# Ledger of designs, part 36: designed miniproteins, single chains, continued (4)

Each design is a single chain, and the fold is of that chain. pLDDT is the mean over its residues in the fold that is shown.

## One batch from the design tools (miniprotein)

Design m13300
Fold by ESMFold2-Fast:
Structure m13300 (fold): chain A 69 residues (1-69)
Amino acid sequence: MSKEELLEEIRRLMEEAGVSEETIERLLKAIEENDGETVNRLLTEIYLRTQDLELVERLGKLVKEYFSL
């Protein structure tokens, strides 16, 4: 999967889970900027708001794949 495809999949998962557009844009920007500290903070925030562990685990896997490219 390309970096662009990973960002699109990350957005899709967050939109389907009802994550706010503001939070989605903040996370995508942090991923593109390779800001792992901000990414981890935002994933924690998403978990606290959604209580969806599966969502956060899936997002974390996609982010890890993005950073490996």
Scores: mean pLDDT 86

Design m13301
Fold by ESMFold2-Fast:
Structure m13301 (fold): chain A 100 residues (1-100)
Amino acid sequence: MERKLALLITALGILVAALDFAREMGDRKGEQSALEGAKATIEEALKLASQLSPEVRDEVVRELVRIVKDHPELQKALLEATKSDPDLYRAAVKALEEES
């Protein structure tokens, strides 16, 4: 499980970089693909994190928040994905407050 989470966190960082690159180049199709990929990666990472100990879950949520801190649409997607799990939602809100 940890290896898959590490790969998803790495993939999210790559997708955020791809999103920024597509925006700089005016590549609307690349922007949309990167945004959709980032949202799907966030959802998969949170789904896996929900099955882990509170300590590891909170670390994963903090890392996801760190990666998306400059992207309001991805922050919104992360919060939306956590709404069904009160513990994940609290971890996400706390991590976002710490980055403010």
Scores: mean pLDDT 84

Design m13303
Fold by ESMFold2-Fast:
Structure m13303 (fold): chain A 61 residues (1-61)
Amino acid sequence: MEEAREQGERDFRLGEIYKKLGDYEKAAEHYERAATLYEQSGDVEFAERARKFAEELKKKL
């Protein structure tokens, strides 16, 4: 669980970085990965938040 959470945080940060760069496609991919990893670590609230960010970005594509 600890490793999944750490990787989820990394992917969430990458999503934020790509979003700031205007690369919404890559940002959405990283948020989706973060959501999956947070779900694996039991961080359901963070997983849902990351999933919503990914969906919002995909709607802009």
Scores: mean pLDDT 81

Design m13304
Fold by ESMFold2-Fast:
Structure m13304 (fold): chain A 82 residues (1-82)
Amino acid sequence: MEEFKELLEKAKELLELAPEAYELGKELSKKLGEELPKEWIELAEEAKKILEEAKKAEKEGKKEEAEKILEEGALKLVELFS
């Protein structure tokens, strides 16, 4: 259980970084003349959606719901793109 919790926290951190990683990848793609992979774009869009849903729940005072959204979202992204 503890190891799973640790991995889940790391997955959440990666989820939080995904939109920034996408923007960085887009800038690098422009500089290198390389097209950004479609899978990366899809991953970043899904991550952004999950983060926006979690932030909305937090602003509404639903901290537990926001945590669940991040946890479920992180697991979903790992399953889709692992």
Scores: mean pLDDT 71

Design m13305
Fold by ESMFold2-Fast:
Structure m13305 (fold): chain A 60 residues (1-60)
Amino acid sequence: MFTSTLEFESEELAREIAERIRKEYPEVKVEVEGKTITLTSDLPVEKHIGIVLRAIGESL
């Protein structure tokens, strides 16, 4: 099991990205605390980064 933590510019952006990840990757545990998103799953950390980057790209 791997855990990744990422910080965003705003709480609103963090929530939007978290909701996108929950919709596309329901197997990934996503927690939001302020401007920070924490991902927990059996996927390696580099896959977590890829998931976040894709969610950002789909939001822009």
Scores: mean pLDDT 77

Design m13306
Fold by ESMFold2-Fast:
Parts: sequence; structure tokens; C-alpha cells
Structure m13306 (fold): chain A 92 residues (1-92)
Amino acid sequence: ASEAVKGAIEAVEGAKENGGSAKVRIEGDTLTITLEKAGEKAIKGAEEAVEGAKRAGGSGSVRKEGDKVTLTLRGLSPRALAAAALAIIGLE
């Protein structure tokens, strides 16, 4: 259950270490994280978040558009969504 949240945090940290930024959006059971200037570590974290969500019975996707990466996680519990959002806000 925590693997999706951990991967999401690692993705945000990776983008910030690369001089980028992160934006979080929550709609229902869906968490969307937009990463600007995402490096290899941010992409790895995003992919780990998707695998974590799938292992928990949810789903996810990573979209790359140049240096912008959009991570979408679906089917997360309200607690996991809140934890991810608070962690990302704390990194901003």
C-alpha cells in the first residue's frame, strides 16, 4: 500500500534535485503529479509508484513529454492519497 506513495515522493524529490518542480492534483481516487525538469531519478520514482499502485489493486501511468513527466495513480485509498499530497506539498 505504501509503495505507490513512496515512489511518488521519490519522483518529486528527483525532479527537485534536477532543478525542477512538482504539482499535485487529486480528483476522487486519482492522484496526478506533474513534474517539470524530470530527470532519470524522477522517472524511476514515477515508474515505481505505478508498480506500487498495481500491486495494491489500483492502476497508474507515466507520460513523458520532453522534460515534463505526468504521473497518474488511480484506485488509491483516501489515506494514501492524503499522505502523498501532504508529502509533496512539504517538498514544495
Scores: mean pLDDT 78

Design m13307
Fold by ESMFold2-Fast:
Structure m13307 (fold): chain A 86 residues (1-86)
Amino acid sequence: MPVKSMLTPTEIRILEFLASNPERWFSAAEIAKELGLSQSTVSNALRNLEALGLVESRRDASGVTYYGITEAGKQYLEFLELQKKQ
């Protein structure tokens, strides 16, 4: 299967949103609402971010999955800011 080597702008935007709220956990629907994206777009991005270890997921007793940023996710965003020329 193809290995994803770079984050999309959508994946970066989701990580930045989670980093702005680092102690909070959000469902894909909540993230979609806040960023004005479709839930399917957010769900696909979150799956890729979790596979890279940049976010983690937790399922509650009602079966809703919530996502939070990891230390690796925060470090990745800091690295991107240091690499940013514009």
Scores: mean pLDDT 79

Design m13308
Fold by ESMFold2-Fast:
Structure m13308 (fold): chain A 66 residues (1-66)
Amino acid sequence: SMKIEEIKKKILEVARLIGEKALEAGVITEEQLEKNLAALEEKLKEASEEELEEAEKKLEEILEEL
């Protein structure tokens, strides 16, 4: 269970970094960033470990391209 919580924290951290880059680029608002992060956190509560690992990988790939 601790490993699942670590993956969730990593996903939220990477998503925040992506969102901050988008905010600096002017493509989203602060309100939209906060709503997107809250929606992601809610979805992560019901996600399986496999879904969490896939989400982490995809977000890291997106961050690398930015």
Scores: mean pLDDT 81

Design m13309
Fold by ESMFold2-Fast:
Structure m13309 (fold): chain A 64 residues (1-64)
Amino acid sequence: MSPREQVLLLTLELVVGSTRTLIEHMKKNASPESKEKVEEMIKKMEELIAELEKEIAELKEKLA
């Protein structure tokens, strides 16, 4: 694995972690009036994170 590839992998993992923290913050601070829209947005963000984690796993396999 090249240093560039390792930095890219670490950056992607950091983005996933940061986005999960943001989702938790949104769940905790959602107003009752926007709850339904916030829940829909969180669901879409969780789906995107799942796709990104799959790409990270594929990248790890190719770089091993």
Scores: mean pLDDT 79

Design m13310
Fold by ESMFold2-Fast:
Structure m13310 (fold): chain A 85 residues (1-85)
Amino acid sequence: SEEELKAYLKEVAKKGIEYVKKEDYQGFKQEITDAVLYSDKHADAETNRKILNILALMAQGAKDVKAGKLSVEELEEIIEKAIEE
């Protein structure tokens, strides 16, 4: 369901952002990679596209936080807005 997809994406986002808060960017990269592989195996094409879009946004946001171009709080807001759309 769409509610189950949103719940899944919120949990993935929460875990990813926890790694960014800890400055564990290797752990972040592994979490995103695992989510991509899981989505490719288990999701249909439309659901996979939605998941991959959120994961790509998270990956870019984490790079921007690491570079000092974005705060963790701004990243949380961007991802939450993207998931709720």
Scores: mean pLDDT 85

Design m13311
Fold by ESMFold2-Fast:
Structure m13311 (fold): chain A 91 residues (1-91)
Amino acid sequence: MLEKARELAKTEEEKEALEKLPAIIEEAERRLPEAIAEGLDRAEVEEALRRLEEEIERLREEIEENPTAEKLLRLLAGEESARLARRILEA
């Protein structure tokens, strides 16, 4: 995904956003375990994952038509959140 996002990033702003992406991903990963520790139940995670996956697919289509740094960051953050949610549900 990152490699394809880098190919889609044509502006300097979009390239800057990709450089900041590791910190954004790390923040998202840290926040998810905290939500679980606060008693986030499995059914809520399943519903959130379903909605997130639907938004990810929509964002992919929008990015192919009109890529922007904001859409790329939302897509990548969403994909990481979905990955973590899937791991939680598999545990």
Scores: mean pLDDT 66

Design m13312
Fold by ESMFold2-Fast:
Structure m13312 (fold): chain A 57 residues (1-57)
Amino acid sequence: MHPEVLELLNRGRDALAAGDFATAAEHYRQAAEAARAAGDERMAAFLEAQAAEAAAL
């Protein structure tokens, strides 16, 4: 995984653990965009799903 995607994913997990679902969703969206820019459409789709799930909480 690209370092920037991993960093944003870890920030999203930390926010989720803290109960900050809006911040978690935003970090997952940023990670998805970074993954897409890197050509990793599968990872981008996964992260978009994680962002949508966090936003629904």
Scores: mean pLDDT 82

Design m13313
Fold by ESMFold2-Fast:
Structure m13313 (fold): chain A 60 residues (1-60)
Amino acid sequence: HMPEPKSPAAKAIVDKVIEFAEKNGLSKEEALRITRAATAGLSPEEREQAIAYVEYKLEK
């Protein structure tokens, strides 16, 4: 069980990325690439939490 990001900004980004990836059939790798780009302006800790959460959610 991976906890969701505590930052509202990071949570909003991961929620949108996961929804977009699932609706459009994106691979985990492509979704992670989008997450890294979308979180580039956040702190390193927030980025790490966002990336880990997206990776966990899109894992088979």
Scores: mean pLDDT 79

Design m13314
Fold by ESMFold2-Fast:
Structure m13314 (fold): chain A 65 residues (1-65)
Amino acid sequence: LMGHTVLVVRVPEGTDLGELIARLRAEVPGLHSVEPHPQRADALIVTLERDANVREAEARIRALL
């Protein structure tokens, strides 16, 4: 029932996607994976570990944008 939390993160125009992915992987606690959105060039799919603190992860992601 309670799977991974999946967040869709909108990437600001002009952002280096590879650099942002690297920073998210380095700085977001409980990060499971980061993938480019298959249907939106300006979005990332961020998957958190099942035991991740979602609020803390969201706050860190927001700070990196």
Scores: mean pLDDT 79

Design m13315
Fold by ESMFold2-Fast:
Structure m13315 (fold): chain A 88 residues (1-88)
Amino acid sequence: TISDAINAGLNGDISYLQSIAQRGHSTSLLSGIRSAIDSGRTDTALQSVRSAVRSGTLTDDDIQSLIDHARSVGQDDLAQQLQQILQQ
């Protein structure tokens, strides 16, 4: 989508997403993860969420938002894996 194109610069590299998270840019990190979900890069999205949770950058509410988004785009397997992270 046009919105995903705007977030293209935040795309892809887990190290890049972690760098953004360390600066307290949780909104930018969420946008990057949502772009990865929309692009079908489920492994990138999952690893980014796990790393961000460990660093304290993402809250339970943020993870729930990502679960809802994954379900809305038909990524039910990813949504289940994100739900398992939320259960910790």
Scores: mean pLDDT 71

Design m13316
Fold by ESMFold2-Fast:
Structure m13316 (fold): chain A 60 residues (1-60)
Amino acid sequence: DEFEKELKEAENTLEKNMKDNKVKKEEVLDLLYTIRDEAKELGAPEEVLRLIERLIEKVK
C-alpha cells in the first residue's frame, strides 16, 4: 500500500531526526496527532492506525 509505505518512511525519518535532536518532541507529537486524525477520516486500515499510535507512544 502506498499509504503504508509513506507512513513507514515518515516513521524512519522522524525517528532518525529525533535521535539526532533535529526535531522537537512537541512538534513531532502535534504532527502525529494530525496524521492520526486524517488517517481515521480517510478510512486507513487498522494496521496503519496502529503504526501511528505506536509512533505516538514512542515519542511521548
Scores: mean pLDDT 74

Design m13317
Fold by ESMFold2-Fast:
Structure m13317 (fold): chain A 69 residues (1-69)
Amino acid sequence: SLEEIREWDKKAKEAYENGDYKTAADYYVKSAEIARELGLERTARSNYRLAADFYEKAGDLEKAEEYRK
């Protein structure tokens, strides 16, 4: 649901604010997956890009590249 997307986005932001970039990226992936299941392609793309940015900040360049597509 849209509420589940908002919950994962909130958890991602909390993780990022604590400096946990990898966990923030993982949570944005969860949010993007739910958005994709609901057919919200723009929201899914946006959240996958956020995940890619945070994977890059965490030093996980392989996952960053994966989610930038």
Scores: mean pLDDT 87

Design m13318
Fold by ESMFold2-Fast:
Structure m13318 (fold): chain A 66 residues (1-66)
Amino acid sequence: MDEERLRELLEEISRQSGMEPEKIREMLLAISKLTGEGREIAIELASKELGVEKELLEEAVRLIRE
């Protein structure tokens, strides 16, 4: 896992959403354990609720899964 890149993404998502990076990491870890359509739906909802680009959340979830 690229911890440095993941940290950068968590900090950016934190800046955009106002959530603490640790809470974002916990949320993304939970999402990373979902499969198929469930994961896609969870990322879409998180993107909408946090006001963050879906692509940033997808990259962070991918790095957590490594």
Scores: mean pLDDT 80

Design m13319
Fold by ESMFold2-Fast:
Formats: sequence, structure tokens, C-alpha cells
Structure m13319 (fold): chain A 74 residues (1-74)
Amino acid sequence: APAPLTQEQLVDRLIAGWERDLDAALAVSPEQARAVLKEMEAAFADISPHLTPEQRARAEARLAELKARVDAAV
């Protein structure tokens, strides 16, 4: 069925988007990076109930890595 593949593709695009958007924001300012990270955390909270445990764990791990990068940039 296409639905599971579509969901996986959406999660992959979301994670790739987070990495791209955070890299762009970090190039502008730490304040912009923190704002983008907050938006990513809110977006993750909204989609989290719809993810499989594996997808959720992968997204959580990536978000934690991105948060650590923002914290290191201060």
C-alpha cells in the first residue's frame, strides 16, 4: 500500500528539511537558529502521535542532535 511509503517519505523529507533549515538559520544568527529549532520541536509534537515507534525514535534522535548544535553555537 502507498500510505506507509508516503508516511516514510514525509518523515525523511521532514528530517532533511530540519537539517537544511537549521544550517541556514545558524549561518544567519544563533537567535534565528533557536527560533527555527522551536518551530521544529512544535512540528514534531504535532506529528509524533502519527509516527511509528521507529520513525519517532529516528526523528527524536535527529532533533536532539540539532538541539545540541544550536546549544554549541551560543
Scores: mean pLDDT 77

Design m13320
Fold by ESMFold2-Fast:
Structure m13320 (fold): chain A 64 residues (1-64)
Amino acid sequence: SPEEEEKRKKINELEMEIGAYEVAKAMYRLSAKKNPEEKEELEKKIKELEEKIEKLEEEKKKLE
């Protein structure tokens, strides 16, 4: 149905956004390993991304 298709599209958009934040998180973790002096700032950015991912995962679960 059109309602199911719109729901699937929204879920896909949320999954893509979550995926993008997971990639950014992995890149910050790699940067923290290579540049220990920046570790605290990078860990803060990782935490911010984790909070964003959590909110998007909750939105996705409400649609499922």
Scores: mean pLDDT 85

Design m13321
Fold by ESMFold2-Fast:
Structure m13321 (fold): chain A 68 residues (1-68)
Amino acid sequence: AAPVVTLRKSTAEESARRIADLVAREGGADGPAVRQALLEMLPDFDTLVAAARAILESMGARLEVVED
């Protein structure tokens, strides 16, 4: 089954780092560049969600969003 990754608003930085690590290991993308881009989006949660979803979907993974 495709990987499912959770992005929690209360722990957005931790979630973003986990997503970047997954993309580096499984997706073959430039992990450092993806990590930096996602961390720079932390002040705008909606932008972070959109970017994370697009990246994960490009590698066959799914994003679950939790706004807590």
Scores: mean pLDDT 77

Design m13322
Fold by ESMFold2-Fast:
Structure m13322 (fold): chain A 65 residues (1-65)
Amino acid sequence: DAAAELAEYEARREELMANSDPATRVLIEALEAGLTEKELEEIRKKLEGKPSEALVEALKEKLKK
């Protein structure tokens, strides 16, 4: 049922966080903290051509608040 499915997703999400690299983990946390797709797209656009760590640092700054 839907409730069991949600519990499974939450458990799987926790596993993903534990097994993800630090950069991916920060991205997931940013999305969960309420960053919109528009905000992500704007950050990606501004950092286009930059290494992924620059994107991660920008997201960490956003999450800090």
Scores: mean pLDDT 68

Design m13323
Fold by ESMFold2-Fast:
Structure m13323 (fold): chain A 72 residues (1-72)
Amino acid sequence: ADIDRGIADIYTALAKLALEKGDPEGAVEMARKAIEIDPDHPRAHEVLAEAYRALGKFDEADKWYKKAEELR
């Protein structure tokens, strides 16, 4: 539903803000919540990948980047 996408957008924005503040762990948590609400949200998958990359988890990051591209 459109409202679910709106809520997922809010969590995705919070995840991006967490990354900007140097909190990649918080970014993972917020991005995962966005994906729970809208599993097909490409930006949420991108932000989750970026958060894992910031944590040095490059294999996880690549997985989520690939999923984001598949959803576009």
Scores: mean pLDDT 82

Design m13324
Fold by ESMFold2-Fast:
Structure m13324 (fold): chain A 77 residues (1-77)
Amino acid sequence: NAYQAAVDALRAATDPEEQALHATRAVSNILKALDAGDIETAREGAQRLADALTEKGYPEAAKQVLRVIEEEIERAK
């Protein structure tokens, strides 16, 4: 699970620059799943990334991830 590896790396990272890098990789892999037609994986990935971002102290980034991925899912229909 490509997004899961990035989310796990985000959870393990203590440096904000590393956290941003892993969050960006997670978003990229979630969007790739959506492009492949895997809406379920994209939604699950967005939720797991949002949970990890909230745990790391980025609740506004978490809300933005959930919003953007849901908007992309609606466009893909």
Scores: mean pLDDT 84

Design m13325
Fold by ESMFold2-Fast:
Structure m13325 (fold): chain A 62 residues (1-62)
Amino acid sequence: KLEEKLRLDKEQQELRKKIEELRKGPPEQQEEARRLVEELGRRSRELAREGRELARELGLDA
């Protein structure tokens, strides 16, 4: 259980950084970043709270 949460946490960090880079790109990349945030939320349902916090920090779940 702990190792699975660690794996998800690292995966969230990787996607979070990728999303941040895409957000700084052209509009198409910004749209891709938004889609990745939504995918993150779906995949990390076990960590739904963390996923929502991430989206909130990106300004998607205000």
Scores: mean pLDDT 68

Design m13326
Fold by ESMFold2-Fast:
Order: C-alpha cells, then sequence, then structure tokens
Structure m13326 (fold): chain A 69 residues (1-69)
C-alpha cells in the first residue's frame, strides 16, 4: 500500500472509533476520546502486521497529543 492510502485508512478507522466513543460518552472530553481512538487504531494495525499503517496512525496520535498539551 502507498502512504496516502494508509493515511486515509487510518483517518477513517480513527474517525469511526471517535464516533463510537462519542455515542457512548457524549462530548465529555473530545480530545481524550480522539487520543483513545488513535491509540486503539495503532494497536490494531500493529497486531495485523501493518507496519506502514501503524506508523501513519502513530503520527496522527502524536499530532493529537500535541494539540492536547
Amino acid sequence: ADLPEARERALLDITKKVKELLDKYGDENPLQLALEAARSVVEEYRKRGDKEGAEVAETILRNVEADLA
């Protein structure tokens, strides 16, 4: 897979996880929900052996962490 496709998949997977968490917890802490969603997607990609997707998802996670800090 190329990097743009890996990024699109990671963003879609993270967005889906954020939606699931928002449906459960509402707007209690959107940045924390985004962090949890990104961490979950990184772990899923690592378990699947998708190193490229995991690296892209980890980059997104780092950006969310920077926005929270």
Scores: mean pLDDT 74

Design m13327
Fold by ESMFold2-Fast:
Structure m13327 (fold): chain A 70 residues (1-70)
Amino acid sequence: MEEELLERSRQLGEDVMQTMLETSEKNLKKAREEGDEAAVLTAEAMILIARGEDPEEANRLLLEALRLDR
C-alpha cells in the first residue's frame, strides 16, 4: 500500500506541476482576452514560480499586479 502511494506521489508531483502550468497558461490567455492587466501579471508570475524560474522577477510581477489591483 505505502509503496504504491510513494510511486503515485512521484507521478502526482509531475502531473501537478504540468496541471499548474496549464492552469496558469489558461489564466494568462483569459486575462489577456479580458484586458485585465493585473491578472496578466499575476499569471505570468505564477508560470515563473511553477517552473522554478527567477523568483525575484516573479515577485516583481506580483507586486506590480497588486499595485494595479488597488
Scores: mean pLDDT 75

Design m13328
Fold by ESMFold2-Fast:
Structure m13328 (fold): chain A 68 residues (1-68)
Amino acid sequence: SDAEVKAELLARMRELVASRLSDPEQRAEAIAALEHVIETALARGWSKEEALARAEAVLDQLLAHYRA
């Protein structure tokens, strides 16, 4: 189900966020944004791989933003 795929992808994104961000507020913000990205991609019928690739790209953009 989309809910199971979302949970799996979100767990992977949580690990990446924990490894790259130390600030708890930035972690929470990034996780909320990534959850929304994954939900939107899956709702549009994107594959698990496409949803993951989009979430990774958004995480990279957020990391660049936090360093600016």
Scores: mean pLDDT 87

Design m13329
Fold by ESMFold2-Fast:
Structure m13329 (fold): chain A 55 residues (1-55)
Amino acid sequence: SEEEEREKRRKRTLENVVSLAEKQGRPDLAEKARKAAEEGNFEEADRIGMEVATQ
């Protein structure tokens, strides 16, 4: 279903953001992204992902 696909994509995106943040020496961003996702705040998780990508 679309809902299952969306959930899988969110998990993959989170994994990528955490990996990138760790590689950039930003474990604070990795933690923040995980916490936002845990709270269901995927908009904030995406914002953090963009912050990681633009550094």
Scores: mean pLDDT 79

Design m13330
Fold by ESMFold2-Fast:
Structure m13330 (fold): chain A 80 residues (1-80)
Amino acid sequence: SRERIAERMLKEAEELGKKLGVPESDLETIRAQVRRALAAGASPEAIRQAMVDALGALPEVSEEEVKEFEERLEEILEEE
């Protein structure tokens, strides 16, 4: 289900954000964006890309970390 995929992706984003010292307010913004996308009927692929873009815009997250995060989200998408 889209909700299950989004929940798993949000969990990965939250875990990475906590490791890297991302402010909780930025993580709340990402959660709100994902919830809005789900309500609008966005595909799992669109939700994945939105999360990758959102994390990649944060100064705490390096390009290498964004790449690893993107790979992890691809795994979640393939499993579901």
Scores: mean pLDDT 81

Design m13331
Fold by ESMFold2-Fast:
Structure m13331 (fold): chain A 70 residues (1-70)
Amino acid sequence: SMEEEKQKLLEEARNEIERARTLVDAGAPREQVDDVISRAVELIDKSGVEKEERTQLYREVVEVARRARA
C-alpha cells in the first residue's frame, strides 16, 4: 500500500543518515559522505513525510554534513 511504501522509504532514509554518521566517525572522504547524504535527502523527499518530521530529518542531515566538514 501507499502507507507501507512511505514507511519503507522513511526507514531507508534513517538508515542512510546513520550510515553517513558512521562514515563521518570513521573519517571517510567527504565525497563518500556527500553521496550518502544525497541519498538520504532523496529518500526523505520521495517519502512525502509531514512537514514537521521532514524539517527534523533535514536538520539531522545538515548536522551530519557540518560534522563531515569539520
Scores: mean pLDDT 85

Design m13332
Fold by ESMFold2-Fast:
Order: structure tokens, then C-alpha cells, then sequence
Structure m13332 (fold): chain A 70 residues (1-70)
């Protein structure tokens, strides 16, 4: 659902603006994935991501939100 993706992206943007670390952003993503019923393989993929990969992934999500709100 695009609306749910925008909501998650807005929450991620707020966390980044609050100065949350890549580790905290990763924990947030994993928690949201579990709440949405993601498979364990998808959760493990998120857990295996580096801090740089997490930051890049979060940046991509935020960019989608910014484009979607224009």
C-alpha cells in the first residue's frame, strides 16, 4: 500500500531529523517489517545490512515520500 509506505517514510524522515543513528533506524525498520508480517528471510536481510546500506535504504524511502507529497 502506497499510503502505508508514505507513513513509514514520514516516520523515518522524523527519526533522521531527530538525529537517530543507523542502528536505531535499522531497529525501526525491522520492528515495522515484523508488524507487517514480513517473512523471516526479509527480516534477516535487513539485519545483515550495514550502517551505510541502512542509511542508503532510508534515504531512498524518504525521497519517495518527498516525491509523493509534491
Amino acid sequence: DKELQLEIGEELRKLVEEGKSAEELKEFLIEKARELGAEEEDIKQLESMSDEEIREYVEKIIKVVELGTA
Scores: mean pLDDT 77

Design m13333
Fold by ESMFold2-Fast:
Structure m13333 (fold): chain A 57 residues (1-57)
Amino acid sequence: SAALEAAIAAAEAEYEARREEWVRSFAERTGFSEELATRFLDMIHEIELEMIRRKYA
């Protein structure tokens, strides 16, 4: 649906725009390496996209 496509596009655009900022902030707060922080946040982002798909199913 158009609503699903718009929601996915918005979530992806926000993550692309803010990924570097969020990775640095998360790594600094947790003591994780930026590599590990990136992998963790990428996983959380995929879960967010799946939740959006379920909401519009």
Scores: mean pLDDT 86

Design m13335
Fold by ESMFold2-Fast:
Parts: structure tokens; sequence; C-alpha cells
Structure m13335 (fold): chain A 87 residues (1-87)
């Protein structure tokens, strides 16, 4: 469980690094991976929020990506995964 949260945090870090480089597509890919790991570890009461993050990340990939929005989605996913793993 905590291992999945750690993977979400790793992908969130990579999404931010991609955003800083201006690589919107890589940022969107890492945001989607972070959201997927958040969904895998999400508690029942957080599942709908985790699904929302996955859908937003998928939308960014199809729209050509927005690096800043991708980094924000990835950070929110990592936080949700950490909260779900801790309690």
Amino acid sequence: KKELAEKAKEHAKKAKEAEEKGDNKEAAKHALEAAKYALKVAKPEKILRAIGLVLRAIGLEFEGGDGKEAAEIAEEAAKLAEESAEA
C-alpha cells in the first residue's frame, strides 16, 4: 500500500520535472501514472476523487497536454495516495 503511494509520488516528481522542461506530453503521461497509483491505493471514500484525477489526466493526454495542469493533477494524486496509505 505505501509502496503504491511512493510510486505516485515518484511520478508526481517526474511530472513536475517535465513541466519545468516544457515537455507537456511527458508531464501528462506521468500525471496519468500518478493518478493510476492513487486509484489503486485509494480508500473507499476517496475512490471517486481518484477516478476524477485519472479521467482528467486521460483528457490532458488527448488534448496534447498542459504541463502545469498535469503537474497539479500529479501532485493531488500523490497527496491522495499518501493520505490513503497512512490511514
Scores: mean pLDDT 79

Design m13336
Fold by ESMFold2-Fast:
Structure m13336 (fold): chain A 65 residues (1-65)
Amino acid sequence: GAAAIDTLAKLLSDNVGMPPDIAKAIASSVVELSTPASKGVISSALSDLISPDNAQVAADDVVES
């Protein structure tokens, strides 16, 4: 939901240096594609952009929304 999009967008902006508007657009796309079964894939993809620990937390938030 909206909370997961905002959390992921904040994480991308803070950790990757991505502009907030772009981070929110990417976060929205990730949340739309996320399912409980895809949590591992999301975590793996995010670990290429942010630390593995932060990627796991972000994936959990996105899937639980």
Scores: mean pLDDT 65

Design m13337
Fold by ESMFold2-Fast:
Structure m13337 (fold): chain A 88 residues (1-88)
Amino acid sequence: SVDEAVLDLTVKASRAAKRAVKEGNLEEAIRILEEAIKTLEELEPDSENPELVKKLIELFKKAIEALKKGNAEEALKLLEEAEELARK
């Protein structure tokens, strides 16, 4: 389903971005999250839970802002929050 695709994408993107951040590759983490946001925005209209999709997009956008400011700690916290929401 679209909702299963949203949750699966969020978990995979969050984990990949966290790995990139831990490796010091902030540009790669931003790229992963920007691609995930684009896909989530494409899936949102067909989701049965559009409010959840919007929350996940917002968390990823905040994580990108934190990464652009060099705040890896804040980014990791936001990515963990997105992963936890996608697992509930």
Scores: mean pLDDT 89

